# Designs tried in a protein design run: designed miniproteins, single chains, continued (5). Part 105

Each design is a single chain, and the fold is of that chain. pLDDT is the mean over its residues in the fold that is shown.

## One batch from the design tools (miniprotein)

Design m19648
Fold by ESMFold2-Fast:
Structure m19648 (fold): chain A 76 residues (1-76)
Amino acid sequence: AMAEARALAERAVAAARALAALLDDPELAQRLVDDAEAALARLDEVAAEHGADTVIAGLERAVAALDAAIAALKAA
């Protein structure tokens, strides 16, 4: 469960970096990456409080949303 949550969080960070690379605003891009990395750093704390399954479900939705945003920007 925690290994799966961590893999999804790392995927979310990678997706955030990919999205950031498509943005014309370097400050917004850096904040988006910093926020994603901060969330990954707090993953163990959040999973301990809310349960790994809850974190996994949230991360799956976040990755799907980031992937959709990347696809939309690349299509534009």
Scores: mean pLDDT 76

Design m19649
Fold by ESMFold2-Fast:
Parts: sequence; structure tokens; C-alpha cells
Structure m19649 (fold): chain A 92 residues (1-92)
Amino acid sequence: RVFAQLDAAQKTSAELIVPKLEELQKRGVVSKEVAELLKKIVVGTGLPGLAAWVAKLLQKAGELSKEGAEAVIAVLDAAAPAVTAAEKEAWA
């Protein structure tokens, strides 16, 4: 069911991505505002790809450094297969 898949994707995204975004914020790689926005997108949608697209837009707008954008995208890309797997398990 769609809601079970969405819940699984959101939960897996929260467990894998949120701690890594908080670590990047503590290291000063991303601002609190950028980390908070990306956390909301990941938890609210379960879509790491959407968060990566937003990170690229924030970089173009000057709200996120090139280093910060690359670090965020690396975290999101690393988590994406596990999020997809959790979504598939919830569908089975």
C-alpha cells in the first residue's frame, strides 16, 4: 500500500540521513537553516533525490557552498539504495 511504502521511505531516510546532516551542521559544512530545510524534505517526502536537487538549487543561490553541496549530495546518494530497498520491502 502507498502509505506503508511512504512511511518506510520516510523512516529509513530519517534514520540514515538526519544524523549525517546534523553532523555536517555541527562541523560548520552547512548552516542550521539549510540542514533544517533538507531534513524536512527528506523526512516529509522520503525522496533523497529531491533533497539533492534542492541542495543544488541552494548552491546556485549562494545559500550553500560547493563543498557543502558535495557533502550533502554524497550523504543523500549513499542512503538512496537503502531507502529504495525499504520501500520495496513495505510493498511485499
Scores: mean pLDDT 80

Design m19650
Fold by ESMFold2-Fast:
Structure m19650 (fold): chain A 69 residues (1-69)
Amino acid sequence: SSALKEEAEKLRSEAEELKRKYQVALDSQRLAEEAGHEFGAKEAQERADELYKKYTELQEEADRLQAEL
């Protein structure tokens, strides 16, 4: 249905934004590690892990909706 396609596209767009934020968090982790800021690096890593988890969840939901088409 068109509604399922539209919902899947919205989830894909949201996932792309989360992936972008994930890359920024990875860059923050690398910069903190290079600067010797262990606490900052760990916080950035945890943020990256949470963002990637959400990205994966949205991609899986979009895949599920597309499988019903």
Scores: mean pLDDT 87

Design m19651
Fold by ESMFold2-Fast:
Structure m19651 (fold): chain A 94 residues (1-94)
Amino acid sequence: SLEKKLEEMKKEYEEVEEENKKLEELVEKSVEELREEAERILAEDPASPANQRRAALLLGVAEGLRLIARGVKNIIKQNLINKYGEELVKELEE
């Protein structure tokens, strides 16, 4: 039945989207913690080259994590489009 297949496809899509949202939340929490630590280090001695380098590294890791998470999300979305078709994925996102 076409109706049964559509329900199964929708359920799989919704499960993947829910897991992606959970992963995005975990990444954003990690990014926030790294930024807060960088700000704390800079507040201790803003003129310290060692503190500036440490803070820059933490901020770089935070940005890297955000970019990796975005890339992974895009790959997962493209895999869903390839499996189910662009029009159906677009309808399920709305």
Scores: mean pLDDT 78

Design m19652
Fold by ESMFold2-Fast:
Structure m19652 (fold): chain A 88 residues (1-88)
Amino acid sequence: STPLTEEEKKAKEEYLEELLEYIEEKLKDLPEEKIEKVKGYVKKLFDSMNVPIEELERIRETLKKKIDEGEVDEFVKEYEELKEREEK
């Protein structure tokens, strides 16, 4: 695996922060516990990814679209599954 450049690391962190703020803004009417799980999923997803910046941009746009459409139940489920794996 090729490590990320400093520029790519910064862009990844900026995209993550943007998505977390977007989640809080768009999902503000959901229970706080559900919002935290959606944020947790996105954090875990980004932490596990070492992909080119162009692919990160595509992923960011896809996630924003799903958040806009309210299709976040999958994110909650994925986060719960990731947590279960970490506890085993």
Scores: mean pLDDT 77

Design m19653
Fold by ESMFold2-Fast:
Structure m19653 (fold): chain A 73 residues (1-73)
Amino acid sequence: MKENLLEAAKEVLESIEETIKELKLNEKQQKLLREYREKIAELLEEAAKKGIDVDELEEKRADLFDQFVKELE
């Protein structure tokens, strides 16, 4: 079950990355994207290491995405 969650998370991240690559981002937006990707990578590594609850992992992921979207505006 934990491995399937991490696979699903990777697929979602790849889908987001592909969508973002199609956007013409300025230098500031590209920096925000890199910071977002690093935060998601850390979250996934922490989840794998500590066995984070599925609901907690999804909440933290959603918060990071919300912050990223707000900073792009």
Scores: mean pLDDT 70

Design m19654
Fold by ESMFold2-Fast:
Structure m19654 (fold): chain A 92 residues (1-92)
Amino acid sequence: SLINEENLDKLSEAEKLAYKYIEEANKNPDDEELQRKAIAGLISLIFGLDKEKLLKLVELALKKPLEENKKILDLVREGKLSLEEVFKLLEE
């Protein structure tokens, strides 16, 4: 995909935020809220989301149980869910 330099900078900010959520979750394995944020971060890294979409995904992920977030991540990793399907499932 043709991404201009400004879009690459935005993706870099989103990647930094996603890695921060993953690091915080790894340090706090019993914190279910941090685990949900980390799952949103991992999905964001897989689809190459910008910061605004990552923040929306985090908001939606926090409204669902950790087990539902884990199932969505597994399906994303297996290539069975598109980004649009992820948002649809989390909005239900």
Scores: mean pLDDT 82

Design m19655
Fold by ESMFold2-Fast:
Structure m19655 (fold): chain A 85 residues (1-85)
Amino acid sequence: ELDELIDKLQELLTEKAENLTEEQKKEIEKLVEEAKPKVEEAYKTMPKEEALEFRIETLVELQKKAFPDPEVQELLEKRKEIVLK
């Protein structure tokens, strides 16, 4: 159930975000800035469906790096599987 998965993921991400240090927040911002041009290039060079898949995969990888909790990583992977199938 996608809605239940999204709700649980959002709750966990909110809890984890509240406990992030300023240093961790800056590292996340850096990862996002590094990913932006890659996602933009995908939308310019790939078919829309493939570019969307690349964006979703890129965002999941960024979130896994930002939140190394096994539960968060499992939920991120499940959401990706549902959305991309």
Scores: mean pLDDT 73

Design m19656
Fold by ESMFold2-Fast:
Structure m19656 (fold): chain A 68 residues (1-68)
Amino acid sequence: SAVLERIRELVERQTAEGLREAARLLAEYLRSQGRDPTDLVATVEELLAQGRLDEAAAHLRAVVRHLE
């Protein structure tokens, strides 16, 4: 999926803006699959608010890996 590849690129950048955009795209993808992204978005925003960028990236990678 082109969307999942774009999410991976954003996650690899390891920036707060990149990780937030990755979470947004992943949330849109999950909604398109009939899945609720609320917990994903909340978790990523909390980790970013705490400056825990590596953990936010790891969480996004884990969700993407599960979808493949």
Scores: mean pLDDT 86

Design m19657
Fold by ESMFold2-Fast:
Structure m19657 (fold): chain A 91 residues (1-91)
Amino acid sequence: SLDERLSRLKTRFEAVKSTLPSLLAKRLEILLRNTPLVLDEFPVETGTVLDQIDTALKLAETGNFDGALDAAIEADVQLGVLYIKKAVNKI
């Protein structure tokens, strides 16, 4: 289910990527690349990250790039926390 959600978000991102401001495109690309790395260990929290990426894409698709960037930054912070937790859990 999360893999299906991620695939749909990647497809939507690729469809709009060329129309996005460079900073927003870079943020979303990094998020979509890195989100799979925590998916198996933190499925619930990863679901919340995907919800924020979905919000960012919806805003970007309607031309609200400032709102999209804010949502992408929130997703980035949440993903960063999961990455740190994953690293600590393996020590």
Scores: mean pLDDT 84

Design m19658
Fold by ESMFold2-Fast:
Structure m19658 (fold): chain A 94 residues (1-94)
Amino acid sequence: KEEARKLGEKGLELGKKAKTVEEGIKGAELGVDGGVKGLKEKDKEGTKLGGMGALLGGLQALKHAKTIEEVTKAIGLALAGIGLLYEAGALEEA
């Protein structure tokens, strides 16, 4: 739980501050890692933090994307974030 939440928090922090596509992708990837770990641990809060990091990082990456590959990666990460947020909503609170 602790590791998943820290990854999600770091991903969310980097995603919010992202000023380049690379920063947005990095934040989003940390968010996905945290969210997936949270989901495996049935941690609603960890999954939600990770999903939010993935979504915001992906959206920031999309805002700064200049190539079709960057756009595709950014959209994929944002969608992974939405999926994690949906899964978090389905988890029971501890």
Scores: mean pLDDT 82

Design m19659
Fold by ESMFold2-Fast:
Structure m19659 (fold): chain A 89 residues (1-89)
Amino acid sequence: KAIALYEEALKLNPTDIEALLNLFSEYLAEGNLEKAELYLGIIQNIAENSPDKGIQATAYNNLGLYYFYKGNYEKAIEYYEKALKLNPN
């Protein structure tokens, strides 16, 4: 299962934003809202509290892309702007 693969990736790299985003999406597809919201919260926490600006920017870009995909454009723009401020070059 894709979920097991992504969970294993997180054991190796707890700030693997792609794995976290994929877990969030997979649990949403299964209708497991509690797990989906858990992983979304972790992604947001990493974006806000990571000491690495690159990890923060990646987290914000992925959150922005996800919200854009879901049609929440206000949230998408907000996260993209946060990512751009961290890595404007």
Scores: mean pLDDT 77

Design m19660
Fold by ESMFold2-Fast:
Structure m19660 (fold): chain A 100 residues (1-100)
Amino acid sequence: MKKEVEEKIKKIEEEIKAKVANTDPNNAKDRQEAQKLLEEGILESLKLLIEAGLAELIGEEISEEKKEKTIEFLIDGVKYTLTFKTTDDNVLTGSISYEE
């Protein structure tokens, strides 16, 4: 991975960890804020990887019925699927899966 991209992603990760550490997991508003920060950090990191030519966007799907957004991308021949789901409480949940 290019050092400049790696450093930017590491900085995003550190900023998210610091902000999430200041949230209360028993507070619904704080959970929503932490999940939003994680989603924004993951998406920003993915953009940096794509712009650097280290990741390839292969699919994007939005399902209004399921309140889900799915992004598929390829890094070094490994397919990753990132799914964001919005609950009725407007809580964003992100999950990542991969295929070798």
Scores: mean pLDDT 68

Design m19661
Fold by ESMFold2-Fast:
Structure m19661 (fold): chain A 91 residues (1-91)
Amino acid sequence: MEKQKQLFEEGVEKMEEAARESERAGDLELAKYIREGVKKAQEAFKKDPKEGARLGFSEALGALLKARDIGNVETAKLAAEAARLFYEALE
């Protein structure tokens, strides 16, 4: 239980880093997408930790694909790391 919460929180931190990196690069729409995804995952986690981790993983993959499509390599790397952490939170 504690390990799942820790991994989920680390995934959220990586997504917040991805949003900040996206803003730094001027990709404001990507930053908004990432923050909205984080909020949804956090709300889901409060009700069901597994559903929250699953949604976090899905949102992180979406962020990775969007960042890659616009050539924002640093945001894509952070989103990929977040996806790994959310996946580990699923076991």
Scores: mean pLDDT 88

Design m19662
Fold by ESMFold2-Fast:
Formats: structure tokens, C-alpha cells, sequence
Structure m19662 (fold): chain A 84 residues (1-84)
């Protein structure tokens, strides 16, 4: 579900906010807005994957970010399963 992916991104945004990375928060907000305006599952997944790549590059050793990424990856997997 698109809503589950958005919730995963919102969780990741809160971790970026706690880390004081306003640029990453803004990038995630832009991604959420783009996903809200898309009905293309492949585009939605590509946007979410790009956010995962961004946050893993910026916070490679942060456990809370790794957990939030894991939750987002599960949300993407559920979306793929439901749309199959």
C-alpha cells in the first residue's frame, strides 16, 4: 500500500530530524509529496529506494536509521505483494 510506504518514509524523516539533518528531512518531504501524487507503483518504489540510498549514505552507522530503513523495506515488499 502507498500509505505504508509513506508511513515508513515519515518514520525515516523523524530519525533524520532527530539527527538535525534539515536537508535530508526536506528531501524525504519532497519524496512523500511525489509519492502522494503518483499512481505508478514502479515510480513510488523507485522514489522510496532513492531515499533509502540517500539515508544509508549519510548515516551508515546509525542503528535507528537502519531500523527505519528496514521498516520501509518491509512496507515496499508488502506493496509489491498486494499489487501482484
Amino acid sequence: SKDLIIKGLELLREEARRLGDDATVAAIDAAIAQIRNSDDLDEIIAIADAVIDLVEARFPDNLEVQIAVGILRISIGVAKLVES
Scores: mean pLDDT 86

Design m19663
Fold by ESMFold2-Fast:
Structure m19663 (fold): chain A 57 residues (1-57)
Amino acid sequence: PRYAVLDEHIEEGPDGRYVATIALINLETGEVQLITAEGETAEEARRKAREKVEAVQ
């Protein structure tokens, strides 16, 4: 696999929505990429962020 997951963080925003942030490291270059997604629930935000991870090479 080209990427490894370093961290997954979920936080509640001031308007009651949730933001999920996933940190990926490219195993070939050492570059770190942050992927974010919002949802009405922590689970929705996490799922959306993971979908974005799958769309990245």
Scores: mean pLDDT 79

Design m19664
Fold by ESMFold2-Fast:
Parts: structure tokens; sequence; C-alpha cells
Structure m19664 (fold): chain A 74 residues (1-74)
């Protein structure tokens, strides 16, 4: 069986959509009308959290967020 979960998080004009399909996690960040997406696979909760934070940091940087804004969001 495949476990599927979709979560939406909104903070400070940033929308984060996380889609989980079994071991596959897709994170989409939308900020100021721009979107960026990262996909990764995780086999444990700890790995999911680690890779999620890395993906979110990369996506926010790509969309023009400062290091301070990223630290506040994570």
Amino acid sequence: AVYTRVEVFEEAGVTVTTKVEGNKITVTVERDGKKATETFEANSGEEEVEKYKEALRKLLKKLGASEEEIETAL
C-alpha cells in the first residue's frame, strides 16, 4: 500500500506544499508569484526531516529569500 499525504503551509507570503507518496516527497515553494520544486526520497522519519529542511532551504534561496528569512522559517 502507498501512503499519500498533502500538506500546505503558509507563512509571511510564502506557500509551501508538501506531497508525500510512500518514500517520495515533493516540496513546492511559492513566493512573490514564483514557484520552485524539489523531489527527494526518504526511508525514515529522521531522513525525511533532514532532506525536507535541505530542500526548503534550497528552494527559498532560489526564490530570493535571505539567510535570516530561511533560518526564521526553519
Scores: mean pLDDT 73

Design m19665
Fold by ESMFold2-Fast:
Structure m19665 (fold): chain A 88 residues (1-88)
Amino acid sequence: SKDLENLKKALEHLEKALEAVRRGDFDTAIRHLEEALKYLEKAKGAEEAIKNVRSALDALRQGNRVAAEMGLREAIEQVKKLIEELEK
C-alpha cells in the first residue's frame, strides 16, 4: 500500500536523523526529519509520530540533543508499530 511505502521511507529518514543527532550533525538531522515529515503526512494514522518528529525538530533548532533523541526514538517506535500493523 502507499501508506506502507510512505511509512518505510519515513522510517529510513528517522533512523538517519537519529544517527546524525548522535554524531552532533544537527543540520543533517534536521533535513532528514523534514523529509520524514513529508512521508508521514501522506500516511494514515501517523499523527502521533508527526507530533514526536515536530518535537524533535524543535529540540534540534534549540540545540537540545537529549530532547531530540527522545522525540526521535518515540517517533521511530510509533512508525515501526504502524508498519507491523499494516504487514499483518
Scores: mean pLDDT 89

Design m19666
Fold by ESMFold2-Fast:
Structure m19666 (fold): chain A 74 residues (1-74)
Amino acid sequence: SLSSSVRFTLDNVVDELDRLVAELADGPFAPDFERQVRDLVKALREATSNAQAYQLLLQAGALMEEARKALEES
């Protein structure tokens, strides 16, 4: 089952991903990043168990690191 505290964390992660999309909007990385964020946000919204949520949070972390790497490479 999905706990309320985990759902709150997922909602916060969605907000953070949306902010990263906005920050990267003017870069060549932006269209692919926006698509990946859109797909992940759908999965986060459909999560029904804590185990599924934790797996998706790991994917969100990896995507955020990919965004940071893209910014470093300019």
Scores: mean pLDDT 79

Design m19667
Fold by ESMFold2-Fast:
Structure m19667 (fold): chain A 71 residues (1-71)
Amino acid sequence: SKAQQIIEQARATAARLRALSETEDPGIVASVLYISSGVYLSSAKSSKDPEIKQAYLESSAILRAEADAIE
C-alpha cells in the first residue's frame, strides 16, 4: 500500500542517517532527522486520506525518535 511505502521509506531514511551519525557530526545528523520529521508532520496535516495521514504521522515519529536517540 502507499501508506506502507511511506513508512518503509521513513525507516530506510532513519537507518541511513543513524549509520552516518557514527562517522559524521551527530548534531548535524540529528538536525537533519528533526527537519525530515517536520516535513512528514506537514504532509500529515495537509493529507485528506486518513490512512496516508497516519502513515505520515508514524513516519514523523520514527525520524524524531532517531533524532532524540542521537542527541
Scores: mean pLDDT 86

Design m19668
Fold by ESMFold2-Fast:
Structure m19668 (fold): chain A 84 residues (1-84)
Amino acid sequence: SEELEKELKELEKKITTPYKPVSQMTADEARKLADEYDLLADFYEKHGMKEVAGVLYIFAAMYYSRAGDRDKAREALAKAEELL
């Protein structure tokens, strides 16, 4: 739909962090990327794309873990388990 396309384009603009290996990321960089994946996952979940959302929540959890944010990593993994 037109609304779906508009929302996706806005989310894509927010997910423009330069790619680098997770091992080279600072905690702040990893947290920012995790938040971006979490937002994208929430978008797909709200639009019924549960499998895509689940995979994106796994990525969010990985980056939250790298950032040292254990609580958010666990929350993201729990959402992935519910959707997959």
Scores: mean pLDDT 78

Design m19669
Fold by ESMFold2-Fast:
Formats: structure tokens, C-alpha cells, sequence
Structure m19669 (fold): chain A 118 residues (1-118)
């Protein structure tokens, strides 16, 4: 149940990244929004402290912020960069694995820098 939601979320995020590479930013944003909803549903099943799901929510929100930035929708880009920072922060706080914690810290710093550039 939760695993299927998580895997479908990953599949949609990959489709969003493919759309980004083709400069189809509206389609990318749509795929990233759907991935976020599925990850949120998986988080409800596994618990809010699940470090990997918070990491994936950080990634999907960062990707959505980038798509909105490319569309010139800077207020929406700021919103999703801030959500990415929040989710990466949760991943850092709840990670039991040093590699996931380190990656979440690096991506948190990247999201903060992108927010400052808007």
C-alpha cells in the first residue's frame, strides 16, 4: 500500500525531470505536484518522521520550485524552495544514516541558495 504510493511518486518525479530536460516546464510542474501528493500519502502511512520520504518530498519540492522559476512564477518558486528546505530539514533531524543526513544537508544548502537568488 505505502510502497506502491512511494514507487508511483518516484515514477512521476522521473517524468517531471524528463519534461524539464525537454523545457516543458508546465508539464514538469504537473508531474512534480502529483509526485508530492503521493509522497504525502505515503508519509501518512509510514509516519511524518520517515527520513527517506522527507528527503524525497524535499527533492520533489525543489524540482517544482525550479519548474516555476523557469516559468517566471517567482512567488511560487519561493514557496516550493521553502517547502524543500523544511522537508530536507526533517530528513536531517530524523535520519539514522550518515549518508542520507549528509545528502539532505547539502541539498538543504542548495535550496537556501536558490531561494536567495530569486
Amino acid sequence: KGEELYLEGIRLRVKGLEAMSKEDYEKAAEHFRKAIKLYQQALEIYGEDEALLNFNLGDANLNLGEAYKKLGRFEEAKKYYQLAIDYYGQSVNHSLYSFLKANARDLLAEAEEKLKEL
Scores: mean pLDDT 88

Design m19670
Fold by ESMFold2-Fast:
Structure m19670 (fold): chain A 89 residues (1-89)
Amino acid sequence: SLEDQLRKLIAEVGQLLDQGRAVARQTKNQDIADLVDRFEKEAMALFKQIQTLLANKAPQSQINAAIEELKKLMAAFQREFAALLASLE
């Protein structure tokens, strides 16, 4: 269901943020800290957009498009985060 999908996405974003913050703190790496801060701001903006679309009973296509943008953002964060981690080796 849409509700189950959103609950899963919220949990996954939370896990990525927790992992990113832990690594930034442990490594004291400013690039990782900046990447995590940017991801949090962009993810929060997309969640707010999705909540607004749901509150306004927007067409499913618009809700799906916003969810797709969030998934793309998560994938981009994971790629950039992995690249920064590799640079520390």
Scores: mean pLDDT 89

Design m19671
Fold by ESMFold2-Fast:
Structure m19671 (fold): chain A 97 residues (1-97)
Amino acid sequence: SRAEELEKRDRLEKILTEIMRALREKGVSPEERQEILKMTYKLATELLEKGRSESEILKAVTEYLNSKLSPEEREKLVKEGEELLKKEQKEIEERAG
């Protein structure tokens, strides 16, 4: 339902906002923050679909981002996260109109 979609989006936005604030406080560059945002969006979306709590997702995402990722794995996550963000943005715009 649309209500369930809105609840999932609100939870996702809360997770993303918290992570992005922490990255800004640490002085992470705007470019790196955008890549981390896309990766976080992909990872958090998958964990939300699996029924994980916000605190569990924040912990899992933080641990994953601290792991040594290959350049190819990073690029894949960034691309997948960007596609999900574009889809969500389109759905938001369609609902706002």
Scores: mean pLDDT 76

Design m19672
Fold by ESMFold2-Fast:
Structure m19672 (fold): chain A 77 residues (1-77)
Amino acid sequence: SKLEEARKLLEEFEAHFKGLVDKLAEAGAPREVFERLGREAEETVRYLAEKYGDEEIKKLAEETLKRLKAYLAEVLA
């Protein structure tokens, strides 16, 4: 289904994003790099939500963005 396809894409994106954030943090990347990644992640997740257009998928996208923002906030603390 479109919902399961979108869920899989969002889960894969979240895993990849967190892995990239971890590697950049280990490398000592400056705050502005993480801020840019956060903006790019928001744009990507919003694009996926708009493309699929389903209310359930929009909720999954919102939940994904909340987790990604929380992860960045923790790394930057």
Scores: mean pLDDT 84

Design m19673
Fold by ESMFold2-Fast:
Structure m19673 (fold): chain A 122 residues (1-122)
Amino acid sequence: DASVVEGLERILREALERFDTTNTPLSDILDEALRRIGDLLGLSEEELELARRIASEVMSRHPQAPLEEQLDLVVERSRELGLSRRTTVAAVAYLLLSYGLARSLPVEEVLARLRRELARLA
């Protein structure tokens, strides 16, 4: 859905720009972005918490893994747990944003990776 892709790109762009231009803590930016992703995708709080936990588990268990491998692991874990495609999309978007913020990745790189991952999930 093109409107979902555009919505996710806007959420991630605004979160990355806010981190670069304000003194807002990383955790606050991630929490706000996750709420906006949930609203966009129509996810429950429980589905959003599952998305956040899967992304966090992958990042904590595989901190040396390249971003692409961490994204693949999020998708695999979501499949193993039988999560909806929408919940998987939220987990992917959250990991991309968290990784991008932590490593100061350029906005355009984060958005290019988001588009690539969403195309694979379609």
Scores: mean pLDDT 88

Design m19674
Fold by ESMFold2-Fast:
Parts: structure tokens; sequence; C-alpha cells
Structure m19674 (fold): chain A 59 residues (1-59)
């Protein structure tokens, strides 16, 4: 369960690296949000990698 004030931005890819790259790119594109110090969550769903990168609101 994410900490208070944190949300997860998802990315998918054929590799863990691609999924993380997409999730981070999406996170960077969100106005008013920044990457959280919390670790990302990575999992496999079928044949795909799914990454969830934590973001928090900028102060």
Amino acid sequence: QPPPGVRYVMGVGETEEEALAEARARAAALPGWELSDQPPVVSRVGGLWVAAVPVRRRP
C-alpha cells in the first residue's frame, strides 16, 4: 500500500528496463508531481513486464 500522498505511475514493456523507462517517462511528464524516494514495484503479467513508479506532489 503506498504511503500517504504517494501515487504510482505505470509502465509496460517486453523487458523490466523498458517498463521502468516508460513508467519514469510518464512520471516526469506529470505537472506538479516528482519521483518519490520509495522503490518502484516491478512485476510480470503474462508475457509483459509492468513497472509502478511512485510519485509525490511537489511541495
Scores: mean pLDDT 79

Design m19675
Fold by ESMFold2-Fast:
Structure m19675 (fold): chain A 68 residues (1-68)
Amino acid sequence: VTPEEEERARELGRRTARALVDYQRDPSKAPEYLATAAETAKFAREGSPELRDILARELQREVLREME
């Protein structure tokens, strides 16, 4: 795992979290959320377990932060 791969995982996690929160506040944002979720799912399927964990943790932290 490289620092560049870790940063990509964190960025995908943050983008997906923001898209999810936007969708929860505005249902018209569903297409943006679904597109980002699909990209994240592809990354998770093709990535290492460590990269998947980094993405999942960052996604959860961002969602919790935005939902406060």
Scores: mean pLDDT 79

Design m19676
Fold by ESMFold2-Fast:
Structure m19676 (fold): chain A 87 residues (1-87)
Amino acid sequence: MEELEKERQERINLEKHYQEIFDKAAAETEKFKKENPDVTLEQYLEIFKEKALELIDNDPSLTDEQKAEFKERVEKLVELIKKSYEK
């Protein structure tokens, strides 16, 4: 039971860490949009992706495997949003 609880806590901590990176990237992208109001939704999503990937790459607490997983999650999210508005 303690081993399963540790794995659950580590998963919760990773999800929280991912959310913190997401929120920081979103805040920086919103700042860019305020300074550049003509930015399209597609450009906004690319800027968000770039900022999120940079934050992931520069995070010393993440392993290379965790960085790869977080990057894949960001890329998949951006692609899903792009597909949803390209109807």
Scores: mean pLDDT 80

Design m19677
Fold by ESMFold2-Fast:
Structure m19677 (fold): chain A 79 residues (1-79)
Amino acid sequence: MRGEVIGYAKADDGKEGSVKSTGYGSPEELAGDAGVAAQIATGIATGEPGMVTEVRITDDGGGIAIAKSEKGTGIGIAR
């Protein structure tokens, strides 16, 4: 399956980060791609590595993930 993968993050100081890519594979693989996108976006916004704290597979076979750092939060979506 082909999925669109988007990561977005905002740091506590108002800096933003985003990433967009294409994922291929199972719903679990797309959820993993969402996690990576959340981490990358968090890194761009905060300048430090994000830690994935939550990953969910959606009913339509996509994924949602949340990554956090000390300076901000990112979300990744695969669909």
Scores: mean pLDDT 80

Design m19678
Fold by ESMFold2-Fast:
Structure m19678 (fold): chain A 65 residues (1-65)
Amino acid sequence: SREQAIKETATNILMVALGILAKVEEKDGDIYVYAKGADEELKNILEGAKINAEKVGKKLYFYEE
């Protein structure tokens, strides 16, 4: 469906953007980001990614390594 396609596309875009600055994986339908702390670029991307993930019914978790 269109709604499912939008959710999947949004998730893929978020994972690609996050993957530029951090290790990213999808687990149990949610997005997991792994990094050694959060620099300014990662912090800004994470803030936007959290908002966009929530709009498509997904949660974004950050794990500091």
Scores: mean pLDDT 74

Design m19679
Fold by ESMFold2-Fast:
Structure m19679 (fold): chain A 96 residues (1-96)
Amino acid sequence: SRQEEGLKLLGALFNAILAELYRTPEEDVELAAEEMVAIIERYLPRFEAIHPEVGKVLRETAERVRRAAAAGASKDELLDIVQEGVGRMAEILRAA
């Protein structure tokens, strides 16, 4: 089902973001954010094809990550933003 495909893809996205966030040194938060956004941009067309609202949430999550990093956010704060986005996307996919 599209729900099952979407949830599996969401897990893959989150794992890719976690791996990149923990590979980047603590001081290089802006670099971590740019790499996280690049991962999001690679996954975005597939999520938009599954559900347009999930695509909207993912785009907003990328923008929030960029803004937070530019404002001096920590890696933990970037992770909180991604977790909020992933949670909302999971809710949309389960309700579809």
Scores: mean pLDDT 86

Design m19680
Fold by ESMFold2-Fast:
Structure m19680 (fold): chain A 61 residues (1-61)
Amino acid sequence: SQITAEQVLAFMESFPTVPLETLLRYVSRELELPEGTAERLLAEHGDDRAAIARALVELAA
């Protein structure tokens, strides 16, 4: 509720040269999500950053 998918997506898109997996590990840690969340979301959604951003916010709720 305090963090939106649009905010997470904008953050990831602000670092286009950083590997997506690295950004996902960072955001997952900041949202206090379980270890392995980044790897699982990448496997499920590939490079679909919008879908990943929505999933991260849903898991953090």
Scores: mean pLDDT 82

Design m19681
Fold by ESMFold2-Fast:
Structure m19681 (fold): chain A 71 residues (1-71)
Amino acid sequence: SSSEVRRQVEEILENFRREGLHLASTLSKDDAKETYERMRKRILAWARTRLPRSFVEELGKRLRELGKEIL
């Protein structure tokens, strides 16, 4: 359902915020950014096989903006 897909997108974003903050506190800025981008590419590859295109595009955009905010 659309509601279930929305819940999954928000859960992924919350997990990335938590993990991104952990990376920012434990790694150099360059290493944190590289690790975050690797994780982002992996989750988007997963999402492309499971989620509607519009949600994948939203997830990609929101993950990119989150990375700019916290890294």
Scores: mean pLDDT 89

